Designed miniproteins, single chains, continued (4). Designs and how they scored, part 80

Each design is a single chain, and the fold is of that chain. pLDDT is the mean over its residues in the fold that is shown.

## One batch from the design tools (miniprotein)

Design m14945
Fold by ESMFold2-Fast:
Structure m14945 (fold): chain A 89 residues (1-89)
Amino acid sequence: ARERLRELAREIARLGGEDEEEVLEAAERLAERIGEEAAAEYLELARRAIEAERAGRREEAARLAARAAAVGAEALGDAELAARFRALA
């Protein structure tokens, strides 16, 4: 779980042109808040959203970003916010 979280964070940093250390720190803070499993699901959806955006697939990127936000909201116990994000996907 922890190694997969770090691998996803590194991929996201490379795709977005971000600092790898900053993204890794953000990923570790996310895992502290929502757990490693939910954090890994969030980051996988975020990685796919960045890939779609870079490929010009804006609608797909927006849906994937909304799904990632829903995972985060649900893991934090905000079922209403999670439902609102799911409606955008």
Scores: mean pLDDT 81

Design m14946
Fold by ESMFold2-Fast:
Structure m14946 (fold): chain A 114 residues (1-114)
Amino acid sequence: MEELLEKIKKALLESGVDEETAEKVAEYLGNNFSEEDLKKLVEMLEVLEPENRKYLVALTLGKSPEEFFKILKDSLKSGKPSSEAVGNDEEILKVLLEKLSEEQKKKILEILEK
């Protein structure tokens, strides 16, 4: 658990997120995500360039792990933000989809379907 949260915190710091925000996000994820869900998140983060990892982590906020994975999967399959994405999630998904190559989208979908 702690090692996975440290990897997520490092990914946030390397993408330009400040230390205080990275700590708070890591705490949120540790309280809301299982170890299995965090392992999937870390695998997906490793597919992304360091500067883009903050967008994937931002999408986890304010929703359950199940909602996060569903919204991400639906958006990647359709190539557009999921109809269930609202407010900031829609904008985050638009940015993330623009930053992802076709190879990266395929790899993330493979991780999500495990």
Scores: mean pLDDT 83

Design m14947
Fold by ESMFold2-Fast:
Structure m14947 (fold): chain A 120 residues (1-120)
Amino acid sequence: VRTEPEPVPSPGMFIPHPGLSPEQQVEILEAHLKTDPDNYGYWNELGRALAELGKLEEAAEAYRKALELAPAFHTAWNNLGKVLAELGKLEEAREAYRKALELNPEFEEARENLAKVEAA
């Protein structure tokens, strides 16, 4: 683990840095959103960090914010579906996965996730 500079994470590819806990990642993303509340990438990454903490309802809200700003963000539709499925909201999860696939028919993860919730 090397943390000499604090790297600014790419919004579309943000992963918890080895030196950052999911809680610290949430704090950093919330600070960014105070400066740039229209950044749908930061809302999507906030949802991911909240889901990692098990805060599934808050994660779903963050993904919905990303989708209000960027309705064609197919990755956020898939991420919303995953969180909704974990919450037991299987019909809403199916709709979210279908939206992801309507926007990107080659989205293999969304296709596989949709098949799992349709089988359950």
Scores: mean pLDDT 80

Design m14948
Fold by ESMFold2-Fast:
Structure m14948 (fold): chain A 57 residues (1-57)
Amino acid sequence: MTPELSQVRKEAHQLVDKGDFDGAIALIEEALKKTTDPKDQQELQGLLDTVKHIAKS
């Protein structure tokens, strides 16, 4: 995991803990736009799907 990916995961979790699901989604989508590594893209996509699932629950 890149340092950038690790930081995005940490910040997304903090936003979810605050109930800011829209902020977490926006953060992950911005990271996906900047990420060129396929493995990191898959990790970010999984995180995005998880946050969206929690937001719907």
Scores: mean pLDDT 80

Design m14949
Fold by ESMFold2-Fast:
Order: structure tokens, then C-alpha cells, then sequence
Structure m14949 (fold): chain A 73 residues (1-73)
């Protein structure tokens, strides 16, 4: 069904987002703030097609706030 296909796509997106967040953390620890921001921006882009889900919308908002804080460093 379309619902099952969308759920599978969302699970793949969540897995990709976790990988991107891990990369952002590694870059941040290395002092690469710009690189950390780029990885977080990629994570938000991966989540955008699923923003109709309230939990996903919240993650996108939190990610954007994290990027804004990093830009102030």
C-alpha cells in the first residue's frame, strides 16, 4: 500500500538523518563548524518531504535552531 511504502521511506530517511547528525557531531568536535552546519542542513533536506508528520516537523525546527546557534559561534 502507499502508506506502507511511505512508512518505509520515512524509516530510511530517519536512518540517513542519524548518519548525517553523527557526521555533524564529528565535524563539530574537529572544529569544523561550517562542515557541521552543512551536514545538519542535509539532514533537514532529507526530512522535508515528511514535514506533515508532527514529530518530523519538530525535528526540522530543532535542527534549524541548532544551525542558527552554530552560526553564532
Amino acid sequence: SAAAAREAQLEEAKKKVLELIAKAAEKFEAGDIEGAIKELEKAIEVLEPFRDDPEVAKLIEEGRKAIELLKKL
Scores: mean pLDDT 86

Design m14950
Fold by ESMFold2-Fast:
Structure m14950 (fold): chain A 87 residues (1-87)
Amino acid sequence: SGPLSDEELEKRIEELYKEAEKFLKENEKEMSEEQKKEYEELKKKLKELEEKYKKEPSKEIKEEILIEKVKIIALALRVEGELKEKK
């Protein structure tokens, strides 16, 4: 697929992030201790970046927020893959 505009990329990341958050919350008991730690670290970093962005909005902070959301989406995909049989 071709490159997305910044607005389309942000919207798609936000939609996927909301789905990922819902999935991870619904499957929290099925997650490994390592996955739970990774998720908590990612959520903490995202919260800190969002709080920083509210006080001092910048393009750089916005990009860091999007990267952390993508990492949470990637974690959800890994957890989903592990909950399904490999075959």
Scores: mean pLDDT 82

Design m14952
Fold by ESMFold2-Fast:
Structure m14952 (fold): chain A 58 residues (1-58)
Amino acid sequence: SKKESLIASSTTAENLNKVGGEASEMLSKSKEEAEKERENMEKAAEENEEIKKKIEEE
């Protein structure tokens, strides 16, 4: 029956919304870790550039 199919579909959508919320939080934490890694890379690149400058007398 179409009516039972609609109820099942609605329940699935509700469950997906709840799981989506948890996935969104995990994604947010992953993004923070990626940003921290990028900052570390930028700092290392800056230090390396300063060393190069000193060697080249720039």
Scores: mean pLDDT 71

Design m14953
Fold by ESMFold2-Fast:
Structure m14953 (fold): chain A 56 residues (1-56)
Amino acid sequence: MSSEEEIRKAAEELSRLTGLSVEEAQKKIRDLIEKEGLTAQQALNLLASEELVKKI
């Protein structure tokens, strides 16, 4: 569903928000797409929201 370019852009955003490497962020996004059927954007939103919960 998501193109490689969409996955790459989501990984770069996740890397910026969390401090993960782009490669690690890309792997986490791809894992969610494969296991949960999410889009790259949905995977990014889920992973970013987990980081935000730690700030509450």
Scores: mean pLDDT 76

Design m14954
Fold by ESMFold2-Fast:
Structure m14954 (fold): chain A 61 residues (1-61)
Amino acid sequence: VEEFERAVAEALRDSTDPEAKRAAQRAVSAYVRGDEEELRRALEELERVDPEAARRIREAV
């Protein structure tokens, strides 16, 4: 859990888009709850806005 949260924070350091930040926060919440479907959906949203951040986060899972 802590490693995933850190990876999300690092991926978002270079992102200035508030939509990317919102999608990433949704992904963290889904991961903490164990909701794999919501996590996948949030990562798809993030990939549309910031594909690099989405890739980094997926590598951390």
Scores: mean pLDDT 76

Design m14955
Fold by ESMFold2-Fast:
Structure m14955 (fold): chain A 92 residues (1-92)
Amino acid sequence: MEETIRLLLAVAIVEDALFKVRQKYKLTPEQEELLNKFADEALRILLDPSVSKEEAIERIKKLADEYMKKSTPEQKKVIEEFAKLLIEEIEK
């Protein structure tokens, strides 16, 4: 039951950040695929009960850096914005 609440909160945080990015940017199918992959990995971090909020933020920042290293300049902007929105949602 508490596991279900954690899942719903994590999904809501990720979904809200995705919604905001999609509203701000006219995403291509390739950018959508990249963003969804990043969102899936971020969700996995948020669902880990052994990871504190501070550790989750650090892991998401590191994940964003890895995605940005392999991205075009336009994709980097999308990944950076999404990561910032996720961190803000986690910090409340």
Scores: mean pLDDT 81

Design m14956
Fold by ESMFold2-Fast:
Formats: structure tokens, C-alpha cells, sequence
Structure m14956 (fold): chain A 57 residues (1-57)
């Protein structure tokens, strides 16, 4: 896993926590994925991939 990928994972987690600090990674909805993508400048697919990678860390 690259340093860039870890930084993107961190941005996705930070955005999720800003939207809902009590939400677990397992409970992320499609609407929250869209909001994370908008806040981070990433695509929906990239956000989904980064969330799955974050769950495995």
C-alpha cells in the first residue's frame, strides 16, 4: 500500500467522521459515500474502494 493511498484513506475517514462521528465503517450509506466523494474530490468508486481497504486495516 502506497503513502498516497494511506493519505486518501485518511481523508475518506476524516470526511466520514465530519458527516457522522458515531457511524461505523460497516454502516456507510450510498448518500454518505456521495458526500465523502464531494468533500474529498474523489469518485464514488474510489471512495468505496478506500472504505473497504480501511476496514481491512
Amino acid sequence: MSKEELEKIQKVIDALREINPELSLDEVTDEQIDEIAKRTGLSREEVKELLEKAKSL
Scores: mean pLDDT 77

Design m14957
Fold by ESMFold2-Fast:
Structure m14957 (fold): chain A 68 residues (1-68)
Amino acid sequence: MSEIEKFVEEAEKEVREYYKDHPELAEWLIRVIRFAAEYLSKRKSVEEVKRDLEALLTQLKAWADNLL
């Protein structure tokens, strides 16, 4: 697996565990991260993509926590 694929798989596990009582929200967040990973991987270095995805995940979790 690429470093980006590994990051996405780890993020998927964390999101599913954290939002286990909200599976639809978890799946939506995972889809957003997967889309961003694919889009950015064509345009940026692996290191930049990982940092951008970490920032995105942090922002998405903050948004989701405010919904709940």
Scores: mean pLDDT 83

Design m14958
Fold by ESMFold2-Fast:
Structure m14958 (fold): chain A 73 residues (1-73)
Amino acid sequence: SIEKAEEFIKIGEELEKEGNYKLAAISYTMAGLYYYESGKLEKAAEAFEKALELDPEYQGAKEELEKVREKLK
């Protein structure tokens, strides 16, 4: 759902503003997954990239970003 993706973007932005980067990364990753489910591949990639900026060690976001990049070519 695009609506759920947008909600997780807002949650991530608020957590990032509060300095809670690990939870913000999780929220952006959830947004990316909902964008991916909705076929919004470019928005999904942006969300996963944002998650990795905030938590470069987050393996789940790395794996999902690679999947999206393969589809975008």
Scores: mean pLDDT 86

Design m14959
Fold by ESMFold2-Fast:
Structure m14959 (fold): chain A 71 residues (1-71)
Amino acid sequence: EEERLAEELRRNMKVETDPEKTEVSDAAIRHGVREGLRARHLGEHDVTVIVSEDVTPEKRAGVKVTVRVLP
């Protein structure tokens, strides 16, 4: 389900994060998946979700994730 989608997103994800923190948290990825699934419910199948990790106000991490919903 959501974990399986998160794994797929990791495989096909282009990630640009803080250079000192290259790892995107599972919570941030799961948030992106939830937003993608919500968009799918509204009839949108191919969704690109921007996921941000708010670790500190000085660190801006943007993750561009394409949500692939696999039935």
Scores: mean pLDDT 46

Design m14960
Fold by ESMFold2-Fast:
Structure m14960 (fold): chain A 109 residues (1-109)
Amino acid sequence: ADEIADILEGMSRALERKAKEYEELAKQGVPGAEDKARIYRQVAEGLRKMSEAARAGKYDEAAEILEKVSEFLQRAADRYAGKDPAFAEELRVLAESFRTLAEKVRALG
């Protein structure tokens, strides 16, 4: 429980740092940066809630949060496919990683 929660907290902090980087780019008027910051913020918040659920031993709840974050990332990737294919691919890779992690976390319950 604690080891998984610590990994998820680390991932949440890394994505929060990415959100802050895009927030600074948005202040400089970089197109799309505000929406990208929002996406990383929502993913980081999801991972934080999942870390709390995993730390409490609620592996099914943690897996459900991961599945919802993966679905959110897939929808975001679809929106960016025509505008920023590189960013869309980054989000698809993250979505697949979280789907795989959800399967592993669910197996622990």
Scores: mean pLDDT 84

Design m14961
Fold by ESMFold2-Fast:
Structure m14961 (fold): chain A 74 residues (1-74)
Amino acid sequence: SDAVLESLARLIAPSPADVPRAYAVLRALEPEITDLETLWRIAQAVAEWLLTGRIPSLATLPPALQARLRELLA
Protein backbone atom coordinates (compact mmCIF):
# COMPACT_ATOMS: atom_id res chain seq x y z
CA SER A 1 0.00 0.00 0.00
CA ASP A 2 1.07 3.61 -0.58
CA ALA A 3 0.92 4.32 3.18
CA VAL A 4 3.46 1.53 3.86
CA LEU A 5 5.81 2.79 1.10
CA GLU A 6 5.48 6.41 2.32
CA SER A 7 6.28 5.36 5.93
CA LEU A 8 9.26 3.29 4.75
CA ALA A 9 10.52 6.20 2.57
CA ARG A 10 10.37 8.54 5.59
CA LEU A 11 12.20 5.97 7.75
CA ILE A 12 15.10 5.40 5.30
CA ALA A 13 15.57 8.98 4.00
CA PRO A 14 18.62 10.78 5.54
CA SER A 15 16.69 14.09 5.31
CA PRO A 16 13.08 15.16 4.55
CA ALA A 17 14.26 16.39 1.12
CA ASP A 18 15.16 12.77 0.19
CA VAL A 19 11.70 11.32 0.97
CA PRO A 20 10.25 11.88 -2.56
CA ARG A 21 13.25 10.10 -4.18
CA ALA A 22 13.06 7.17 -1.74
CA TYR A 23 9.30 6.86 -2.31
CA ALA A 24 9.65 7.02 -6.13
CA VAL A 25 12.19 4.15 -6.19
CA LEU A 26 10.15 1.97 -3.79
CA ARG A 27 6.93 2.61 -5.73
CA ALA A 28 8.58 1.77 -9.10
CA LEU A 29 9.80 -1.59 -7.71
CA GLU A 30 6.67 -2.44 -5.64
CA PRO A 31 4.97 -4.62 -8.34
CA GLU A 32 8.09 -6.86 -8.48
CA ILE A 33 8.41 -7.24 -4.67
CA THR A 34 6.79 -10.49 -3.49
CA ASP A 35 7.88 -10.56 0.18
CA LEU A 36 8.77 -8.22 3.09
CA GLU A 37 12.38 -9.48 3.28
CA THR A 38 13.00 -8.32 -0.32
CA LEU A 39 11.25 -5.00 0.39
CA TRP A 40 13.52 -4.46 3.42
CA ARG A 41 16.68 -5.31 1.42
CA ILE A 42 15.64 -2.81 -1.29
CA ALA A 43 14.88 -0.18 1.38
CA GLN A 44 18.37 -0.67 2.90
CA ALA A 45 20.00 -0.31 -0.54
CA VAL A 46 18.03 2.91 -1.23
CA ALA A 47 18.97 4.28 2.22
CA GLU A 48 22.68 3.57 1.60
CA TRP A 49 22.48 5.15 -1.89
CA LEU A 50 20.82 8.32 -0.51
CA LEU A 51 23.36 8.54 2.35
CA THR A 52 26.56 7.85 0.32
CA GLY A 53 25.65 8.74 -3.29
CA ARG A 54 26.88 5.24 -4.30
CA ILE A 55 25.00 2.15 -5.40
CA PRO A 56 25.71 -0.52 -2.72
CA SER A 57 26.11 -4.28 -3.27
CA LEU A 58 22.81 -5.74 -4.49
CA ALA A 59 24.04 -9.38 -4.42
CA THR A 60 21.29 -10.46 -1.95
CA LEU A 61 18.54 -9.42 -4.42
CA PRO A 62 17.23 -11.46 -7.40
CA PRO A 63 19.06 -10.58 -10.68
CA ALA A 64 15.99 -8.90 -12.24
CA LEU A 65 15.61 -6.61 -9.21
CA GLN A 66 19.37 -5.88 -9.21
CA ALA A 67 19.14 -4.68 -12.85
CA ARG A 68 15.97 -2.62 -12.24
CA LEU A 69 17.33 -0.99 -9.06
CA ARG A 70 20.66 -0.10 -10.76
CA GLU A 71 18.65 1.53 -13.58
CA LEU A 72 16.53 3.54 -11.10
CA LEU A 73 19.55 4.66 -9.01
CA ALA A 74 21.62 5.73 -12.05
Scores: mean pLDDT 83

Design m14962
Fold by ESMFold2-Fast:
Structure m14962 (fold): chain A 68 residues (1-68)
Amino acid sequence: EEAKKYYEEGKKRYKEGDYLAAIELYDKALEINPDFKEAEKNKYEALGKHYELLDEKELAKKYFELAK
């Protein structure tokens, strides 16, 4: 239940464009449940968006591929 709460909070932060806050919340979900595949995928999506904003195109592509 706690892992799911952090996951849902992470999704809200992601929708707000706060990708670093989303990553931290997904990490908390994964600390509680390391097999939480949806949190892992969404963490990689948030990392991809974060690096895209920094114009780190190759890093962004890598993380988007990991999110598949």
Scores: mean pLDDT 86

Design m14963
Fold by ESMFold2-Fast:
Structure m14963 (fold): chain A 76 residues (1-76)
Amino acid sequence: SEGKKVKEEAKKILKEVEEILDRLRATASPELQEALDRGLEEVREEYEKILKLIEEGDIEKAKKLVDEKKERLKAN
C-alpha cells in the first residue's frame, strides 16, 4: 500500500536525521547542542504529523511532507 511506503520512507528519513544530528552534537559547543536538540524535537514532531496523516488516510499530504523532508536532506 502507498501508506505503508510513505510510512517506511518517513521512518528512514527520521533515522538518517537523528544519526546526522547525533554526530554533529558530539563535536558541537553547548549552544549548538541546544540548537541541535531543538531541531531534533521539531523533526520528531513533523514525523508524528506524517504518521497521523497516514492514519487518517491523507496519504497525499503525508507524501508531500516526506518529499519536502527528502529535499531538505539533499540541500547540503
Scores: mean pLDDT 81

Design m14964
Fold by ESMFold2-Fast:
Structure m14964 (fold): chain A 82 residues (1-82)
Amino acid sequence: GPPPPVTLTDEQREKVRRIVALVLGVPEVKDDDPLHDLGLNEETARALQRALEAVLGVTVSVEDILSAKTVKDLMAKLRPAP
């Protein structure tokens, strides 16, 4: 079956929110905030992929990031790095 999703600590969830806010150029994000309305596009999705993989040691595709509706949905798409 598919590998289980990454279980994030509270500290890791805060890091995800900070990375998303920084990449999208907004002061803060909430878990239910709509990513596309905050400026998510192909360029910011690539930047977000690189930052999340580097900071959290996870893997995520650009397509998964672009299909994420909210910050919470994005967190659910993260997978453990190989």
Scores: mean pLDDT 81

Design m14965
Fold by ESMFold2-Fast:
Structure m14965 (fold): chain A 71 residues (1-71)
Amino acid sequence: PEEAIEYLDKAGAAVHAGRRDLAIQYLKKALELVTNPEAKKHIEEALKAVENGDYETALKHIREAIKILEK
């Protein structure tokens, strides 16, 4: 879970920096590492939000995924 959380943190930083393509790459890497279905849904929703330029929604879903994985 630590490696997936690191990629989610990097994705969040990329979103804050407005680096769309980098955020997408980090979210996809996190998605490959995550098996928890609830965290996976949040990562998928974050990815869609980034693709649509909705960075606020993307950050909310990234935070929820991290929260789930830290348990």
Scores: mean pLDDT 85

Design m14966
Fold by ESMFold2-Fast:
Structure m14966 (fold): chain A 72 residues (1-72)
Amino acid sequence: MSEEELERIARYALGQAILDTGGFKDPEKLIEKAKEYARQLAKERGFSDEEIKRVEELAEQLAKQAVDNVKA
């Protein structure tokens, strides 16, 4: 699995989390939902434990960056 594919899944997970939470009103909830969606999507696709962890880390980083951009 390429890093680019893992990033694509992480970005999709963040998008789903934003739709589910209604944006940036609760940053902690957004981050947790992004991680949840990333983990679920990776598991459904048969990713290894290491790949699941990496997608989850990427989703967390992307969610934190999105929150920081709104707060700036």
Scores: mean pLDDT 80

Design m14967
Fold by ESMFold2-Fast:
Structure m14967 (fold): chain A 60 residues (1-60)
Amino acid sequence: MLEELEERARELQKRTAEDLRWGPAAEYYVRAAVALKAGDPRAEEYLELGERELRKVEEA
């Protein structure tokens, strides 16, 4: 899970370089990966927020 989350965050950061609308999703996925690595229970909240931001960009 952590490695997949880190890879997803990196992909979203690359997307953000081309389209800034991906920025919020990238930020939350990075925060989720950092939190998960640190054992912070907020990792799930960040992942949920990242998924919601991702959906906003994909549906727009």
Scores: mean pLDDT 79

Design m14968
Fold by ESMFold2-Fast:
Structure m14968 (fold): chain A 74 residues (1-74)
Amino acid sequence: SEEEIRAKQLIARVARKLVDEFGESPEAQAKINEFLQELKALVDKLLAEGKSFDEIERAVNEKYEELVRKYKEE
């Protein structure tokens, strides 16, 4: 579906942004993988619920900001 293709492209963009922000060390890679797992789970849930790409993108952006804040507080 178009939503599935766009969601995969969104996750790829977020992955690149996370690498740019956290770097490529083993510690950074572990953190990035954890973030991506949570974001992919959210995307899969929203796709299963029939959400539009705009709704998925909004939810992913909100979750991204939540996860970044959480890890910066720790």
Scores: mean pLDDT 80

Design m14969
Fold by ESMFold2-Fast:
Structure m14969 (fold): chain A 62 residues (1-62)
Amino acid sequence: MQPLTEEEKKKIEEYLKEQVLDIAKRAGLSPETVEEYLKSIPELAKSIRATFEQIEEARKKS
């Protein structure tokens, strides 16, 4: 398998944003609070992407 593409990275970020928005909607959070949470998504997505790339690299060696 190839390393994650820019398209795949965007899908991970979009998925995380969707989850944050769903939680915010259910909890009745303000738009300002939601915006602060969304600002954290790129860092979380970066961590998740690095983990997936490591897993795929390990699969090739196994």
Scores: mean pLDDT 70

Design m14970
Fold by ESMFold2-Fast:
Structure m14970 (fold): chain A 70 residues (1-70)
Amino acid sequence: APEFEKKRKYILEASKNIDKAEEALAAGDVQRALDYAEKSLEIAKKTGDPEVIEVAEKKFEELRQRAAAA
């Protein structure tokens, strides 16, 4: 169904932005990492799935805390 395909695409796109945030943190680029992490959360919210959004919010908070410690 189109709705399931669209949700899957958003999940994959959010995951790619998390990968980019992790790469930016590894490079010491804290601001870029936070920008990618925020973008990932925004994309996850587009799924409209509370469970997907909750997982994304927890991952965003993890990355935000790691960025603050860097």
Scores: mean pLDDT 82

Design m14971
Fold by ESMFold2-Fast:
Structure m14971 (fold): chain A 105 residues (1-105)
Amino acid sequence: NEEIEKLKKELKEKGVSEEIIELEVKILEEEKKLKELSEKAVKELKKKEEELKKKEASMNEEEKQKEREEIAKEIGRILREIGDQLQKILELRKKLEEAKKKEEE
């Protein structure tokens, strides 16, 4: 909230249009979501690595293979979520560039 309010105030003081302010705010919100997703991903992957290390000595080859496949699937899911979020940010940045071009005319 504070970062968004500060951004709105700064842009409004610079005489930036409401359309551009709304796009800048939305980009900041989506970038915050990307950061949270990335931080959660790192934390969860580290936790799974530590759990695997503790169990590894007592696991047979079939159990190790199953754990590796589940970890690979989870990594794939996380990468897709991060990719989707990045795509949203890129689309918003494109809209921001188009809006800025209109004001330059």
Scores: mean pLDDT 82

Design m14972
Fold by ESMFold2-Fast:
Structure m14972 (fold): chain A 93 residues (1-93)
Amino acid sequence: DPLSEKAREYRDLALEHLAEAVDLTEPEKRDEFAELFSKLVKALVDGDKASAEEYEQKLLEILNPEAQEHFRKFVEYLDKALEYARKLAEKRS
């Protein structure tokens, strides 16, 4: 299924960029990154856009420029993966 393949492809790209952002983050900042990322995920699950935007901004502020670029690509590819997942759900429902 092309929609399923695209959703998986973009999900995998998002996870690769997330891993690179974590690897490029200074070791002393990784615990703060993990805490803020956990809060971001919870806000996204709860549909709290204002909190999600706040935690995304705080994550970008602790990241160096190279890690920021990978984190931005993570967000971009995750959004594309979710878009294909929605199209797939609509096709099956």
Scores: mean pLDDT 82

Design m14973
Fold by ESMFold2-Fast:
Structure m14973 (fold): chain A 78 residues (1-78)
Amino acid sequence: SEARRLIEETAREIAESKDAEEAREAAERGLKRLEPLVTPEQAEALRGAAKQAVAGIERGVDPRRAAEAFRQSALEVL
């Protein structure tokens, strides 16, 4: 439940990001808080989902759309 809350909070912060750098910082803060709550395999998958969301924003994907994709992928990992 706490991990789900942090995923949703992290996705919201990514959605509110103005650019890829701000989204990367939001993702890094969220992942740091999530790491002690999940398995190493889940942490690796979550890092992958976050990296994909940030890369999408760098390519011009709307941060809100990238955040939703991250949220869906991250919740499937739990």
Scores: mean pLDDT 88

Design m14974
Fold by ESMFold2-Fast:
Structure m14974 (fold): chain A 57 residues (1-57)
Amino acid sequence: SASAIEQELERLQREAVRAILAGDYARAAELMRKIAEYRPERAEQLEAQADALLGKS
């Protein structure tokens, strides 16, 4: 359902932020790619952010 997808997105976003704060850029990039699967309208931006995190932007 839409509500379940929204809850999963909020969970993934919180985990991505925590991963960034912890310096776990590989984990953050993985989470951003998962968010992109649910948010195709933001996929290009999220993929670019994931690539930047892996390369240390």
Scores: mean pLDDT 80

Design m14975
Fold by ESMFold2-Fast:
Formats: sequence, C-alpha cells, structure tokens
Structure m14975 (fold): chain A 69 residues (1-69)
Amino acid sequence: MSDDQTMSDSVSRVSGMDKDQGRKAAQAARDSLLKGQGLGEASQNASKASGMSPDQGRRAAMSVYSHGA
C-alpha cells in the first residue's frame, strides 16, 4: 500500500529495503530541493541515486518536499 506519511529519514525504515538505498533516495531528493528543482526532477534524482523504481523515488521526494517546502 502507498504510505503518504513517509518521511525523508523513514524511507529506509518503512519500505523494508536496504537502509542505504532509502538514504540515497532521501539525500538526492533533499539536494534537488536545495537547488530549487521541482518535485518531478527530485523524484527522478532519488530514483537514479538509489536504483529504486520511479514510484519509490517519488515517495522519497514527496516526503522531503513536505518537510522542506
């Protein structure tokens, strides 16, 4: 099920995936936010950095943007 409450630091905890992958996704999304990039760019950056699917990258980006917007 989709977790609409996934936080940047919780991505690796909630998904049951490798913590390293979750943190890479969160870091990439945060870096995109700090550069003033949009949610779509952040989602793709998170996906590429962690090797996860676009859907997982989108969740990471949404969590970061909800906190940093």
Scores: mean pLDDT 66

Design m14976
Fold by ESMFold2-Fast:
Structure m14976 (fold): chain A 76 residues (1-76)
Amino acid sequence: KLEELLEKIKELQKELEELLKKIDKDEDKKALLALALIEAAKLAESLGIKPSAAGQAALKKAEELLEKGKEIKKKL
């Protein structure tokens, strides 16, 4: 499972890096990073890894940018 998790993380990181290259605005980059954080957390939870209390708080803040992140990703 660790090997599978690392492979999926590498794929997500590569996808994120390519998408970030297409964005000029820092606010839009932050929204896309928030979407990526939520996607990474869902992947970790699917493997039985739950976020810490601090991680949960960060994810809730990222959720505020989730819709904006999805809109930006759809435009790329």
Scores: mean pLDDT 74

Design m14977
Fold by ESMFold2-Fast:
Structure m14977 (fold): chain A 53 residues (1-53)
Amino acid sequence: VTKEQQLKITILQFRKTALEVEYELALKQGNYEEARRFQEEISKVDAEIERLE
């Protein structure tokens, strides 16, 4: 991959980590609809990372 793609992957990995934190917080609060929404966003970020690799 190019250096630009590697930097973008790093940014996407950071976003995924932030979404995972929000997902865990939603679960602790019993907000399962919110948690499901964050899981969907995590899946989208994972798909973008895979596309760039």
Scores: mean pLDDT 83

Design m14978
Fold by ESMFold2-Fast:
Structure m14978 (fold): chain A 65 residues (1-65)
Amino acid sequence: SLPAALSPAEVQALTDALVAKLQELRDKGVTFQVSGTSISASFSTPADAKEVAARVRATAARLRG
């Protein structure tokens, strides 16, 4: 049997790793917020927003499995 959720420390570690990636994207004018394993990002440039959103979603999907 598998646990339904990760420990708070484990969630924090995974969140910190992904947030580090999003910090690198700030050069593109990306802003973001984090809640547990849920990450929302806002973009100032529509063209970049679509590309970055696809990357973030793919990463989140890999995290969820």
Scores: mean pLDDT 61

Design m14979
Fold by ESMFold2-Fast:
Structure m14979 (fold): chain A 73 residues (1-73)
Amino acid sequence: IKEALRKLRIDNALWIIESRPEFKERVEKATSKEELEEIIYEALKFAGGMSDEQAREIARETAEALEKERREK
């Protein structure tokens, strides 16, 4: 259950990034996990509807997922 909810939060964050050209471009140019976390956090805060703490946690989880995907490419 907790793992399924984690995937749902990551999918939502990825959709927010993909729907905004400015954030998508920044994510594509990011060279480190730390840069990814910062960009994703900004994107989530721009979309609104969540606390700073929630945005930071989701950004961390999403950056980890993106780094894993990039290593497989």
Scores: mean pLDDT 77

Design m14980
Fold by ESMFold2-Fast:
Structure m14980 (fold): chain A 67 residues (1-67)
Amino acid sequence: SRLARAEEAAREGAKRLAEQAEKETGQPATGEGEVVDEETVRVTVKAGDIEAVYDVSVDEALRFGEQ
């Protein structure tokens, strides 16, 4: 359940960042969130030729998610 929550938090964070990037750049943006391992989640955001990748701990993802 912990990893499932971290995966959901990563996906929600990626979607949020993609929406913000799209509003700021005026270009289509995509966001992907994934669990890399039991301690790491990765968020990738792409907007045109711009790509940002963030690796955060599962603990950090859970802290900044819901509840």
Scores: mean pLDDT 76

Design m14981
Fold by ESMFold2-Fast:
Structure m14981 (fold): chain A 76 residues (1-76)
Amino acid sequence: SEGEKLVEEYKKKIDELTKQAIEKFKDNPQLVELFKALNESYKKELTLMKELGYSVEEIKRFAEENIKLIKEFIES
């Protein structure tokens, strides 16, 4: 389904951005732990939203908001 493809694409994007954030803050163990926890939480939420029948629009909104937060850390 379109939602399944969207979830997989966003999971890949979240993994890519998380890797960049971890590399940027590699000398800060607490921030590295935070980024790992956020990565797991966001991917679990995306999977659950798909399983619960959330719309493509709702999944996209959730994913884009969380991607923005990770990008703000990378750009800081």
Scores: mean pLDDT 86

